# Designed miniproteins, single chains, continued (4): the designs that were tried, part 102

Each design is a single chain, and the fold is of that chain. pLDDT is the mean over its residues in the fold that is shown.

## One batch from the design tools (miniprotein)

Design m15763
Fold by ESMFold2-Fast:
Structure m15763 (fold): chain A 64 residues (1-64)
Amino acid sequence: SQLKEDLLKELLSLVEEVAPSLSRESVEAMIRSLVEEYAKKYNLSEEEKEELLEEALKHLDELL
């Protein structure tokens, strides 16, 4: 959905700003925290939350 795409782009932009200064474990923790915050704020289903997390983690190698 458009909402998930927009949230993914926002998430990745926030992470990209700090990723070079963080460990891989810290970046993963940040991604998980942001996904949980987005799920609460935008009332994402469990499935949508899992999809957002999976897509964000797929980009982790490009952020580090």
Scores: mean pLDDT 79

Design m15764
Fold by ESMFold2-Fast:
Structure m15764 (fold): chain A 78 residues (1-78)
Amino acid sequence: MDVSTLALALMRALQERDFELALELLEQLKKEIDRVGLENLSPEERRIVTRALERAARSEDERIRELAQELLKRLGEV
């Protein structure tokens, strides 16, 4: 699954308050970003991923917030 598809699925899981699915999707998104390289994301992919991570960083679930905040910091270092 590509980063855009994972990011969109993550946003949907967060909206539906399915935190276990959201955490799984966020972990898959991290693996896919690590596989393709942050610098190789298109501007559209970066925008969608950033939006999904910003929503995840505001989640009620601490695990989701911590992982999303870590990934947002890595995006900001580019």
Scores: mean pLDDT 84

Design m15765
Fold by ESMFold2-Fast:
Structure m15765 (fold): chain A 69 residues (1-69)
Amino acid sequence: NAEEYVKKAKELLEKDPTSQEAVDYAVKAIEIDPTNEEAVRILKQILEKDPTNKKAWEALKRYAEARAA
């Protein structure tokens, strides 16, 4: 579920703050639960280190759309 994907993303970021695998897990969490606040926090943390990460921006856009609907 989304919570397990968030947990995996956090574990990967603790080992490597630039982990692309962590981005993929956070994106999957948003795909399962578009309103997941923990996944959003992880994606924002990733974007602070790499603001050019397109996958992270696309996931945040999906979150924003889900909250607006």
Scores: mean pLDDT 79

Design m15766
Fold by ESMFold2-Fast:
Structure m15766 (fold): chain A 61 residues (1-61)
Amino acid sequence: MLLTDRETRGLAHFIAGAVALTIGDYETAARHYREAAEILADDPSAAGDREAALAAAEEAA
Protein backbone atom coordinates (compact mmCIF):
# COMPACT_ATOMS: atom_id res chain seq x y z
CA MET A 1 0.00 0.00 0.00
CA LEU A 2 1.25 3.47 -0.93
CA LEU A 3 -0.54 6.45 0.62
CA THR A 4 0.42 9.85 -0.77
CA ASP A 5 0.74 12.99 1.35
CA ARG A 6 -2.39 14.33 -0.37
CA GLU A 7 -4.37 11.16 0.43
CA THR A 8 -3.16 11.31 4.04
CA ARG A 9 -4.38 14.92 4.38
CA GLY A 10 -7.73 14.02 2.80
CA LEU A 11 -8.17 11.07 5.14
CA ALA A 12 -7.17 13.18 8.16
CA HIS A 13 -9.87 15.74 7.36
CA PHE A 14 -12.43 12.96 6.82
CA ILE A 15 -11.62 11.48 10.24
CA ALA A 16 -11.65 14.91 11.91
CA GLY A 17 -15.10 15.50 10.41
CA ALA A 18 -16.37 12.19 11.80
CA VAL A 19 -15.01 13.07 15.26
CA ALA A 20 -16.69 16.50 15.11
CA LEU A 21 -20.00 14.79 14.27
CA THR A 22 -19.75 12.51 17.32
CA ILE A 23 -19.38 15.55 19.63
CA GLY A 24 -22.21 17.44 17.87
CA ASP A 25 -20.06 20.08 16.15
CA TYR A 26 -21.82 19.95 12.77
CA GLU A 27 -20.21 23.15 11.42
CA THR A 28 -16.71 21.82 12.03
CA ALA A 29 -17.71 18.40 10.64
CA ALA A 30 -19.08 19.93 7.40
CA ARG A 31 -15.94 22.05 7.00
CA HIS A 32 -13.61 19.06 7.39
CA TYR A 33 -15.65 16.88 5.02
CA ARG A 34 -15.66 19.65 2.42
CA GLU A 35 -11.89 20.06 2.76
CA ALA A 36 -11.39 16.30 2.38
CA ALA A 37 -13.50 16.27 -0.79
CA GLU A 38 -11.54 19.24 -2.21
CA ILE A 39 -8.16 17.61 -1.51
CA LEU A 40 -9.30 14.29 -3.03
CA ALA A 41 -10.72 16.01 -6.14
CA ASP A 42 -7.20 16.01 -7.65
CA ASP A 43 -6.92 12.21 -7.32
CA PRO A 44 -8.94 10.20 -9.89
CA SER A 45 -8.23 6.96 -7.98
CA ALA A 46 -9.99 8.45 -4.92
CA ALA A 47 -13.28 9.25 -6.71
CA GLY A 48 -15.25 7.04 -4.31
CA ASP A 49 -13.69 8.67 -1.25
CA ARG A 50 -14.39 12.12 -2.72
CA GLU A 51 -18.07 11.23 -3.29
CA ALA A 52 -18.33 9.87 0.26
CA ALA A 53 -16.79 13.06 1.68
CA LEU A 54 -19.17 15.28 -0.32
CA ALA A 55 -22.19 13.23 0.81
CA ALA A 56 -21.01 13.44 4.44
CA ALA A 57 -20.55 17.21 4.15
CA GLU A 58 -24.10 17.62 2.79
CA GLU A 59 -25.47 15.39 5.56
CA ALA A 60 -23.61 17.36 8.27
CA ALA A 61 -24.63 20.76 6.89
Scores: mean pLDDT 71

Design m15767
Fold by ESMFold2-Fast:
Structure m15767 (fold): chain A 76 residues (1-76)
Amino acid sequence: SSMEELRRQLEEQAREYEEKAREYNEKANEYGKKAEELIKKGGSKEEILELIFKEAEYTVQAMLYVSQKLALLNER
């Protein structure tokens, strides 16, 4: 039925957004950990700032994909 096809398409798109959110969240966590370790070792301020910026960038991307998934599924 057309309704079952629509459900399949929405579920597929939601899964894609979920996978992208997970991917970016993992990248954010990796950069955050690298920044923390570099701070503890007294690394360069410029390198630390770059890692913090990368963490923030990937965190925002992850949040945007979560937002897209929620909007698609009409979840509140």
Scores: mean pLDDT 85

Design m15768
Fold by ESMFold2-Fast:
Structure m15768 (fold): chain A 71 residues (1-71)
Amino acid sequence: MEAEEYLEKAVKAAEEGDIEKAQEYAREMARALGLEDQAEAVEEAIRNAAEGGHDVVAVIRQIYRTLKERS
């Protein structure tokens, strides 16, 4: 599965309120981009956004842009 497919799944999970699945798909997104060392940080960023009442979908999209620039 390509990184963009994981992005779509992570966003869908976040829109449905399934933060755990959003974290899992975002981790696989980081791995698909060759940045598996960032997987834990990505999961933490999504969890922190959800706990802080932030827009989790926006955070996931920003993470993808940042990782894509580094890959």
Scores: mean pLDDT 83

Design m15769
Fold by ESMFold2-Fast:
Structure m15769 (fold): chain A 59 residues (1-59)
Amino acid sequence: SDEQVKKLQEQIEKLKKEKEELEKLYEQETDPRKKAVILARITVIKSEIYLLEKLIEKL
């Protein structure tokens, strides 16, 4: 439904903003171990965005 699509789009936008903030932290981080943790969090958010976008395509 249009309402479901709108809700999913709002979640995607929120996740994109969180990803952008983490990417900025990644660029500033000098510790390789901490960079790996930030990258793992970015990867999870990217996966969530991908799944939500795929869900919208099927609605």
Scores: mean pLDDT 89

Design m15770
Fold by ESMFold2-Fast:
Structure m15770 (fold): chain A 74 residues (1-74)
Amino acid sequence: MKKPKEVLSEEFRRLVLAIARDEGLDVSEIEKITDPEQREKALRELAERFSKQVSEDLTAAVDAAIERQKELEA
């Protein structure tokens, strides 16, 4: 069987795809990849890019959510 290190966990894969979809990234290109190895490679690249940007995007998203929460509560 494939090693867990080489194969992204189902949870992690779904999370990365959900984030990419919400960000409007080229998720369709990943879906076009029929070869599971190529798809895994593409997902890994996407996840690696997100790992750098996630902390920054999370900070921005949290700040935006707080701003919106205040606007709705005002």
Scores: mean pLDDT 62

Design m15771
Fold by ESMFold2-Fast:
Structure m15771 (fold): chain A 105 residues (1-105)
Amino acid sequence: SFEAAARGHRGLADRHERLFQEAVNTANDALTGTPEQAAQTLRQQASQLTQLTRDGTEALQKAADAYEQLGDLDRARALRQRGADFQARGSQAISDATSAARQLS
């Protein structure tokens, strides 16, 4: 059902947002150790943040599409806004991690 699909995609989006926050926390903690180790960790986290931002944004879009099919236009709009906000946060976190890695190289 569209209702089950909407719940599934929203649950997947929530999971990706949790993993994203864990990756951001790991990137922030990466400044321990040698500059070379920190730079490598930040590059790995930037790659992970890129994947999580893409997957989370896609999950939010699919959830929004499912709610739109159910006629819940307000919830669909809220999920599309969450997707846009998540993509912006992801772009910033990736930029921050990449810039920090360059400063350590």
Scores: mean pLDDT 82

Design m15772
Fold by ESMFold2-Fast:
Structure m15772 (fold): chain A 85 residues (1-85)
Amino acid sequence: MAKAKKAEGKAEGTTARVIVEAEDDSPQSIADVATAAAYGGLKSGAKEARARQIGPGRVEVILTADSLEQAERAVKGAVEAALKA
């Protein structure tokens, strides 16, 4: 199971952005960390999660929530899930 080397995020209103760095740039590792981060965000209060690769081994996950507080919780959940995966 692929693990993220680094994950950090920030909530801006009802939208949050999380950047995840995979330990390698293989498609499987990128998919695994993107899925973990998206799932963590959704479980923690996000209504929607979208992931895209923004560079070698780097994924951007955009989370949408109903409030700033839910977006902040979603960021924490996404970061924790990516680092634990």
Scores: mean pLDDT 79

Design m15773
Fold by ESMFold2-Fast:
Structure m15773 (fold): chain A 73 residues (1-73)
Amino acid sequence: EEAVERVREVLAEEAKRLGHPDITATDDALRRIAEQAGGDEKALRVIVRHLVEKAMAAGRTTITAADLGGAPA
């Protein structure tokens, strides 16, 4: 899906810029990020950068939907 692909591209760019190109995200996390950004490119980059930094601080290479705090209902 186009929104998910945009998130994946931005995530790869931000992770590489921060020196951690191995950081990825689950498909659920990518969808959640796209929803939260609401089509706003600046919001998308801020959210992605924050999640990459959070993953780095935790020693993780995978961002998950839990990192976004969404409840299933």
Scores: mean pLDDT 78

Design m15774
Fold by ESMFold2-Fast:
Structure m15774 (fold): chain A 73 residues (1-73)
Amino acid sequence: SYEEALKRAREEPLKVVEELAKKEPELPVEERIKKALEVLDRIALELSLQGKGLPLEEIEKIRKEIEEKAKKL
């Protein structure tokens, strides 16, 4: 479903941010953001290829959420 796709695109990158903050605290915040955004881009591409592409507005909201989460950790 659309809701499941949106949840996956949001939750997987955020988990990457949280895991990197715990396992690699010395890693720069910018690198944690970059790695999480790479996960988002991969998921967005996969969904697009399946005809389940997320609106650009939703992708941009997720990007902002990732950046804010990473900076607070």
Scores: mean pLDDT 83

Design m15775
Fold by ESMFold2-Fast:
Structure m15775 (fold): chain A 60 residues (1-60)
Amino acid sequence: AADERDREVSRLIGEVRDKLKAGMPEEEVRKFLEDGAERLGLSPEEIEAVYEFAKSVAES
């Protein structure tokens, strides 16, 4: 259960990163992230953490 959620969160981070690298607008990336996060039960704070982490990796 915990391992499965961690894998899904990691997958979501990767998808957000790839969309940012592809030049997708921030608003569209955030909408995608919020949809996935709702399915995974992420809090607003966790959603922001995922976005910032994915963005930092995409900018590297």
Scores: mean pLDDT 80

Design m15776
Fold by ESMFold2-Fast:
Formats: structure tokens, C-alpha cells, sequence
Structure m15776 (fold): chain A 60 residues (1-60)
């Protein structure tokens, strides 16, 4: 273990969650990841404006 006083490598405070809250956040993260994959796929064949319209149809 290397100890250096100029900084800390600790995770942010306030990340302790109830299991139910954690499950809900995990679901939201999964949805966001799916959205990002969809956007990347569409961007290879569509313009930025068209990607927005296609994603709006998928999400709405």
C-alpha cells in the first residue's frame, strides 16, 4: 500500500442505498445504457437530427 498525503482515492460519500433504491437505480442505468447503444448504432447511418427523431419514437 502506497500512502500519499496530497490526495485520497475514496469513493464519494452518500452512496449507501437501501436495496430497493439500488434496484430502481440499476434499472434506470440499464435503460440509459440501452439508449446509448441505440444512439451509437443510429449515428453510423443517420444524421444527428434523424438520430434524435428515431430515439424519440423508440422511447415514446
Amino acid sequence: MAKITSGTAAPPEGLTLDPEEQARLDEQIARANEYSKKAAELMKTHSSAEVGLELDKEIA
Scores: mean pLDDT 65

Design m15777
Fold by ESMFold2-Fast:
Structure m15777 (fold): chain A 70 residues (1-70)
Amino acid sequence: KKREEILKKLEEQAEKYGAKNVKAPTFGELMELRKEISDLIKKNSDKPLEEQVKEAEDFRYEKLKEILEK
């Protein structure tokens, strides 16, 4: 439950800040990113939640860069 809330907040923040300066990602791209982040967190379930979130955030930023960059 808390993990899902954190993922949603990270997704909302990324979309909000991206939309200010660049084209927002498509719904499909955001859904795929969310699924990949969720999968990454599950794979790292043995790690502390803070570390899992950090890895998910780093992965999200890299994927967003790929989507937003030319």
Scores: mean pLDDT 64

Design m15778
Fold by ESMFold2-Fast:
Structure m15778 (fold): chain A 60 residues (1-60)
Amino acid sequence: MTEEEREELKARLQAAGISADGSGEVTDEQLDAVLKAFSTDGSGELTPEEREELRRALAA
C-alpha cells in the first residue's frame, strides 16, 4: 500500500470518528491495527478486494 493510500485511509478513519486517544486523530498504530483486522492473514497486507471493501465501509 502506498503512502498516499495510507494517508487517505487515515483521513477516512478520522472522518468516521475512529481514534485511539479521542482527539479525532488516527495514528499509524491505529491504521495498522485496522489493516491487520481487515487482512485475511492478519499481517496488515490487504488484497485489492479487501482494500476496496475497507474504503467503501469508511466512505459510508
Scores: mean pLDDT 70

Design m15779
Fold by ESMFold2-Fast:
Structure m15779 (fold): chain A 91 residues (1-91)
Amino acid sequence: SMKELSEEEKEVIRYTAAKLRAIGALVDLELLVKQGKASPLIVKALENLKNGEKMSEEEYEAVIEYARTVLKLDEEEIEKLKEIIEEMEKK
C-alpha cells in the first residue's frame, strides 16, 4: 500500500521537482548552444552564466522567455530558474 504523504512532504517534493526541471532547462539550453541552434542572445547569456558573470537584462529576458515559450516551464519552474541564475551569478 502507498503510504500517504504529509502536506509538508508534498511541498518538498514539488519544490525539488520544480528545481530539477529548472536545472534541466539550463542543460537543454547548453545542448542547443553546442548544436548551433540557439540565438546569439542565448549563447551570450549562457557564456556569461558559466563564467559567473551577470547577464544583461536582454540576455536574462531571452533565457526566461525561451524557457517559458519553447521548453514550456510553468511559473513555479520559472521562479526556480530565476533563483538558480541569481545563485550562479553570485558564485
Scores: mean pLDDT 80

Design m15780
Fold by ESMFold2-Fast:
Structure m15780 (fold): chain A 81 residues (1-81)
Amino acid sequence: MELEKLAEEAVEALRNGDYEGFRKALSRLLQKAFGLSPEDAELAARAFVNRVKELEKKYGHDAAVEFGERAVRGLLEQAKA
C-alpha cells in the first residue's frame, strides 16, 4: 500500500472520530515509511492517538483533526525526504 493512501486513510478515520482506524493506518504508515517494527509502530501510533484525544478534549474535534492531518502530512514529507 502506498504511503499516501495510508495517510489518507488515517486522516479520514480521524475526521470520522474512528481512533481505532486512525491507529491502524498510522501504525502501517510508520512501518512502511520508517521501517519501525510492528510493536514500535503500535506504541508510536498509540502515543499519537492519546495526543489527538487530549487536543479534542481541550479544543474540539475540528482542531484535533487539523492537528492530526498536519502531523500525518509531516510524516509523509519526512518519509519522502
Scores: mean pLDDT 83

Design m15781
Fold by ESMFold2-Fast:
Structure m15781 (fold): chain A 70 residues (1-70)
Amino acid sequence: MEEERRRQAEEDLRRARELIERAEKEKDIVKKASLLTAAGILAAGAEFLGADEKEVEEVRERIKEAIKKA
């Protein structure tokens, strides 16, 4: 069922973006790393489920930028 996979992929990307926003506001390095790791796992899951490649890449770039700022 394609709709279920699409819904899960969209949800995973939404959750990844939320975690990145939380990580940007987080002052504790360990918590920040945990949030960014979780966001990366969600982005990989969304890619596996067939999420838009550009959206997945945008999320991955945001994670890289958040890591560079930490």
Scores: mean pLDDT 81

Design m15782
Fold by ESMFold2-Fast:
Structure m15782 (fold): chain A 79 residues (1-79)
Amino acid sequence: SLEEKVKELMGKILELVKKGVEAEKEKKYEEAIKYYEEAIKELKKLIELLKKNNEYEHAEKAEKMIEEIKEKIKELEKQ
């Protein structure tokens, strides 16, 4: 079902963000960036799935998450 696919993708995204945050806490900035980049990749898949199913409000929320993660990556790249 759509709900199950969304839940699976969200689970992957949350786990990747969690790994990124833990790497960031340990000052492993390159590792943190890699996890955040993978999270963006999974978020893009989620957005495509949501738009295909006319879930535009949820897609917009996911797009905002991508922008927040991109800002984080830019800050970490300065390290």
Scores: mean pLDDT 88

Design m15783
Fold by ESMFold2-Fast:
Structure m15783 (fold): chain A 57 residues (1-57)
Amino acid sequence: MLKQHQEANKLIMEILERGKKGGDALAELERKAAQADSAGNEVVATSLRAAILSLKA
């Protein structure tokens, strides 16, 4: 559990940093959330979805 939360946070930070450099952070978060769901990684998928909701608000 703890390691998956750390991995999700690292991934979110990397995506947001790429977004600052002209990447589409929202689209990448959505793609990675779908990949995590397909892999059965519910903790990572949930964390990514929370980040997506924060960016859309």
Scores: mean pLDDT 77

Design m15784
Fold by ESMFold2-Fast:
Structure m15784 (fold): chain A 55 residues (1-55)
Amino acid sequence: SLEELEREALRLALEAAARGVPEEVIVQKMQEISEALKAGDLERVRELLEELRRM
C-alpha cells in the first residue's frame, strides 16, 4: 500500500540520518520519493528507496 511505502521511506530516511547522511540530501531524496508516489510511479519509488538505503 502507499501507506506502507511511506513508512518504509521514513524508516530508511532515519537510518540514513543515523549513518551521518546530511539532512539536505535526505530531504531532497524524500521529496523525489513523494513526487514519485503522487505520480503512482511505483518502479521509480522502488529505485529511490534503494538509493536511500545505499546512502
Scores: mean pLDDT 86

Design m15785
Fold by ESMFold2-Fast:
Structure m15785 (fold): chain A 62 residues (1-62)
Amino acid sequence: SPELRFVEALLAQLSPEVQEAVRRAMKGEELTDEEVERLAKELKISPEGARQWLEGLRELYK
């Protein structure tokens, strides 16, 4: 889907450490506050925005 292609392109621009954290979150693992803050910084959004983005990503991969 276009949404999945966009997400894969976005993930490729993130640091390897953040990519791994996102993969763990997709498997249902809870990220630490530090990992969420790092993801938020790389996405240029708020930490709450990053948590909502991860939840949306999980729904997309159902």
Scores: mean pLDDT 78

Design m15786
Fold by ESMFold2-Fast:
Structure m15786 (fold): chain A 96 residues (1-96)
Amino acid sequence: SSTLELLKEALKTPEAQKDASLWNALGVAYEDEGKYEEAKEYYEKALELAPNSAGIQANLGEVYERLGKHEEARAYYQKALELDPNNEAARAKLAA
């Protein structure tokens, strides 16, 4: 979609490259296309910039689960809940 191209263009600036939300959005766009390895790389970049983001932790959990890495996925979901006990996505995954 045009969203992926817009995000890639935005990330060409040094200021945008420091914005965890833009790297997270790029990860979401790649995950929506089923490109889980690339999504993981962009979520990891977002997490470097915002290590205390429950949302980014939960997104990494989801992508690790999609890659069949259930142990690593569980660790990210647990961290998301430690940061935000009301994170519904992480709570749902850990309850199952």
Scores: mean pLDDT 85

Design m15787
Fold by ESMFold2-Fast:
Structure m15787 (fold): chain A 61 residues (1-61)
Amino acid sequence: SEIRQKAIAAVSRAMRRLADLVDDLLAGKISEQEFEEGSEEITRELREEDRRLKELEKKAK
């Protein structure tokens, strides 16, 4: 399903962005607060994309 493929792609992108934030945190490039704020933003974007995909699925029924 196209919706499933888009969901997998969105999760994969979010995981890569989180990995980059972890690397920056461990390298001392960002603070714990900046890491928390960045990870929350990525999670928010992922939830918004999931909401959009679910809305499209409901309209297709």
Scores: mean pLDDT 81

Design m15788
Fold by ESMFold2-Fast:
Structure m15788 (fold): chain A 87 residues (1-87)
Amino acid sequence: MIAANTAKTAAEVAARALAANRAPAAYVIGGTAKDFVGAVVAREKEKAEEIIEKAKAGEGVAAGTADVQGEIPAGVDEIYSVYVPGA
């Protein structure tokens, strides 16, 4: 499991990159499948919540889209959301 502080810090870095560079609308941050505690960073709160709820429901998120970076493994128990309005 990735430490909660590590996932949160990575989410904050991604949020700052999103704000500065208008990068993808959402980021997914995690480790290996067994140790995955992810963070989701999105410009819109509703988008972040949607991604988190789908991950909790066992629905994965495809990698490689412009709006999402990385993958959320299905069945993740702990995901942190970071909302960056207006970025």
Scores: mean pLDDT 48

Design m15789
Fold by ESMFold2-Fast:
Structure m15789 (fold): chain A 64 residues (1-64)
Amino acid sequence: DEEAKKRMEEVNKELVKELKEIEEEIKNTDLSKEEIRKIVLEETARALRRIGDVLQEILEERKK
């Protein structure tokens, strides 16, 4: 439980870092509003999958 919270905090910190990198990439690229929206949606989907992977790992640890 405490370990699960710590892992989720680490994922959140990594996501914040990745969001900052995406913001820098967008600022340095002459992208259309539509293309920016697509990138944001794709990165959001990727982040949700990553969170799912962490939850699965926590569930597997509980079986030990």
Scores: mean pLDDT 74

Design m15790
Fold by ESMFold2-Fast:
Structure m15790 (fold): chain A 97 residues (1-97)
Amino acid sequence: SLPEPDLEALERAREHAQKALEYAKNGDIETAIEHLREAADAAFRAGLYGEMILAVVAIVQAKKFIERGEYEKAAKLLSETAERLIERVQAEIDRLR
């Protein structure tokens, strides 16, 4: 069995994922990546390893889009990944109620 999720880490993951979504939608890709990285670290601490891997892979792919000047693709990937993290983390928070 996976370790029981830490509620503080789950709340931190949700807050950073929400900020990543906000900045990605506003075109601040660099700030969105930093918040998604913080969400990934919080997800790891909460025992959400799949969600952490999803976020890390999205960050790597978004950086490749940026290197090619494909900022719109980077923003879309970061937004979609942040939305999935918010949904999954919220489901875990709700499970603990």
Scores: mean pLDDT 86

Design m15791
Fold by ESMFold2-Fast:
Structure m15791 (fold): chain A 58 residues (1-58)
Amino acid sequence: VEEAKELLEKAEKYEKEGNLTQAAIWYSRAYRKALEAGDTELANEAFQKAVELGQKAA
């Protein structure tokens, strides 16, 4: 099972590639995983990125 940090790193790679749709999806997954782990700081970071990139991709 991938940790939230690993999912966040995957999202960052997609963002660097300019694939904003995939980046937003992986940030959303990182957010949910961070919430399950109780990592509120990482969850907030991933959530902000998911919203920002999701709006740009829409």
Scores: mean pLDDT 79

Design m15792
Fold by ESMFold2-Fast:
Structure m15792 (fold): chain A 69 residues (1-69)
Amino acid sequence: SLEDIDLDREAADILTAVGNLLAKKGKLEEAAEMYRRALEVDPSNERARENLAKVLEKLGKTEEAKKVR
């Protein structure tokens, strides 16, 4: 079978990983931006979506977090 390299999925995974690193450092606003960028590239990235919701809740943006889920 021919293997297709999904560069959008790869880019979204990298952005999600960067967001995770920023969240661990307490940089929640920057983490949220990285997760949003990941979802712009790949809207089906469930890790970015769930982690964005958690970060938004920690930022007190509960209404935005509910809309992401």
Scores: mean pLDDT 82

Design m15793
Fold by ESMFold2-Fast:
Structure m15793 (fold): chain A 87 residues (1-87)
Amino acid sequence: SLKEEYERLKEEYEKLKEEAEKLLEKAKKEGKLSKEKLLEAEILIGIADIYYGVAELLASKGDYEGAVELLKKAIEYLEKAIELLKE
């Protein structure tokens, strides 16, 4: 069901968010990435958080189709941030 897909994607998002935050902290401490790349990663994480928040709002209203669509976007933005932080 879409509700089960939403719950699975939510767990995936939470795991990726934890990874992104740990990588961002490491990148800031090690100083290997440019200030521009660090800022881009922070912006991507922020965009992901906005999509995640709207997805939760839609799920709370029973719109699991919309919630799944936005949660997939949130995950995509976190994956982009993680790729930047691993450079």
Scores: mean pLDDT 90

Design m15794
Fold by ESMFold2-Fast:
Formats: structure tokens, C-alpha cells, sequence
Structure m15794 (fold): chain A 67 residues (1-67)
């Protein structure tokens, strides 16, 4: 995760890879919780997609703020 967060920070021009790492760690935790709680494969996919979408949205916001 740390290497991936650093790579994404470099690509997007974000000076603080720790912020991206925090987003990744939070998304991973929420994804694990969603998979454990999901009653169906369809529900699991939908919850994982939403978590991934929110993580990408947060990373994009950081990139926009970094300019």
C-alpha cells in the first residue's frame, strides 16, 4: 500500500503520500467490513464499488487541491 500511495502521489502531483495511504487504508477497512456484512454477491459488489468510487473521489480532490 505504501508504495502504491507514493506512486499515485507522484503521478497526481500530491506532495503528501500519507494522505493517499490513509484513504487506501480506510477503503480497505470499509471493503473488508462490507464483504463480511454482505448477504449476497451482488450486494458485496455494489458496496465495494461505492467504497472504491469514494476513495477515487477523495484522491482526485487532493490532486485538484494540489494543482
Amino acid sequence: MEAAAKAVAEVLGIDNPEKILEIFKRAQKLGDEARAAAATPEERVARSDEIGYQAVKEVNKLAEEAK
Scores: mean pLDDT 75

Design m15795
Fold by ESMFold2-Fast:
Structure m15795 (fold): chain A 62 residues (1-62)
Amino acid sequence: MSREQAIQAAIAIIKKYNLDSTLFDDIVEVILESKSNSEAARKLSEKYGLDQKEVEKILNSV
């Protein structure tokens, strides 16, 4: 995933779950450091208590 796609995904996740905007940089880096959208979705779901399947769907849509 490109940095631009990771930024779009992070914005979508923040809006969907009404997360604090201060988490934006962390969410972008987790996406970029992950080997796959499935790994990124798992890490974000564990860290922020989000639905892994919905997060993965957002990541696959960008």
Scores: mean pLDDT 87

Design m15796
Fold by ESMFold2-Fast:
Structure m15796 (fold): chain A 103 residues (1-103)
Amino acid sequence: VKLYQPKEVKVDEGGEVVLEFKADDPNVYRFDWYKEKPGKVPELLFEDGKRVDGVPERFEGEVKGNESRLTIRDVKKEDEGVYYNQGRTPDGYFWGEGTKLTV
């Protein structure tokens, strides 16, 4: 399975950003969004479009076919980090290469 993410996205503080992820495998049935910060374990943000408890309401996750989107509104400097998507197929799970968000 090949999973595609933009390498880097820049946004101004207080702005809105959309991180898009797409798979080239039609058998992908689930997309989970993760955030990685230096010195921290990867944080799960959305399970197949469902918000994980503690994730701010300004974050929105969406899944449509072979594409998943993470929208961040009112972006804060604390939102800087690398955002990963994990795709799941009946044969296993696959990670995207990650998108670096700079604020």
Scores: mean pLDDT 75

Design m15797
Fold by ESMFold2-Fast:
Structure m15797 (fold): chain A 77 residues (1-77)
Amino acid sequence: LEEARRLVEEADRLAREAGEKLREGKYEEAIKLLEEARELLLRAAELAEEVDPELARQLREAAERLEGIIKKVKEKL
């Protein structure tokens, strides 16, 4: 789970950077950062699946929430 935890921390960092880009109106850069964060959450969920299935489910739900945000941001382009 140490690797999964590191991936979640990196995803959080990228999501925060994306928030900054959104405030600056840099939607394309924000989308790229959000997509990277989503991929990291899915990787973390895969690593957690056999040892903590509930955590894996929560991480997949977090990735789905980011996908929703990405779709909304793309509508502004």
Scores: mean pLDDT 84

Design m15798
Fold by ESMFold2-Fast:
Formats: C-alpha cells, structure tokens, sequence
Structure m15798 (fold): chain A 87 residues (1-87)
C-alpha cells in the first residue's frame, strides 16, 4: 500500500542519515523540507510519523532509549496513523 511504501522510505532515510556528516545531514534535511512542503498536510504528517518510528528503532539499537519507551512510541505512532486514515 502507499502507506507501507512511505514507512519503508522513511526507515531508509533515517538509516542513511546516520552515515552523513553534519554538513551532509543539513543538506538532506533542507531537501526533505522542500519536498515535504509539496505534500498534503496529511501525507506530510504520515511521513513524519513513519520517520519517527524508524528513528525509534535506531535509538533502541544504539541504547539511547529503553524497550518500554520504544513500545510507547510505537503505540503513539499507531494512534496517529489511525487518525490520519479516519479523516
């Protein structure tokens, strides 16, 4: 589905961002913001929610957050995705 493709794209973007220097990260961020401005508010919020989930997985792997914090983030992301689907 389109939603699953957005989630996979966000996961890939989050993983790739860890390989970038601070300068490259700023350029990628700027380009992502420009692309984001061309999406509908709903599609943009969906992409942001998916990116947050992907970053949560990375943070858990690196030990920056606990398993409990990760599950709380997943629950919040799921509720946001349901709201975006319902409207």
Amino acid sequence: SAMERIIEAAKKAALESEKYTDEQTKEVKKRAEELGSQLSERDRRLAETAAAVAMGEVALEKGFITMGQYYAALAAAYEELLRLKAA
Scores: mean pLDDT 58

Design m15799
Fold by ESMFold2-Fast:
Structure m15799 (fold): chain A 100 residues (1-100)
Amino acid sequence: SVEEKLEEFKKLLKKSVENIKEEIERMVKEKVPPEELKNRAEILIESLEALVTMWKWILKKEIEDEELAEKVIKEVDELLEEAVKEIKEFVEEAVEKLKK
């Protein structure tokens, strides 16, 4: 069902954010230069955006009602915006730690 697919997407998105944060924490522990950490984090965000784009395609294929499809895609876009914001805030904190 669409609801099951959306729940699966939400779980995958949460796990992807956690994995990205773990990679950023690893870069901090390894004392990666701030500029390199920012560049690598940007690539990870782009990879997350690509993953979400694929999930939007999967969800659109499952939904026959156009109005429901638009509503679900809007929710997916809002979840991605929140995830990207969370990662960017975490990157700023990581950069601050590296300056100490």
Scores: mean pLDDT 87

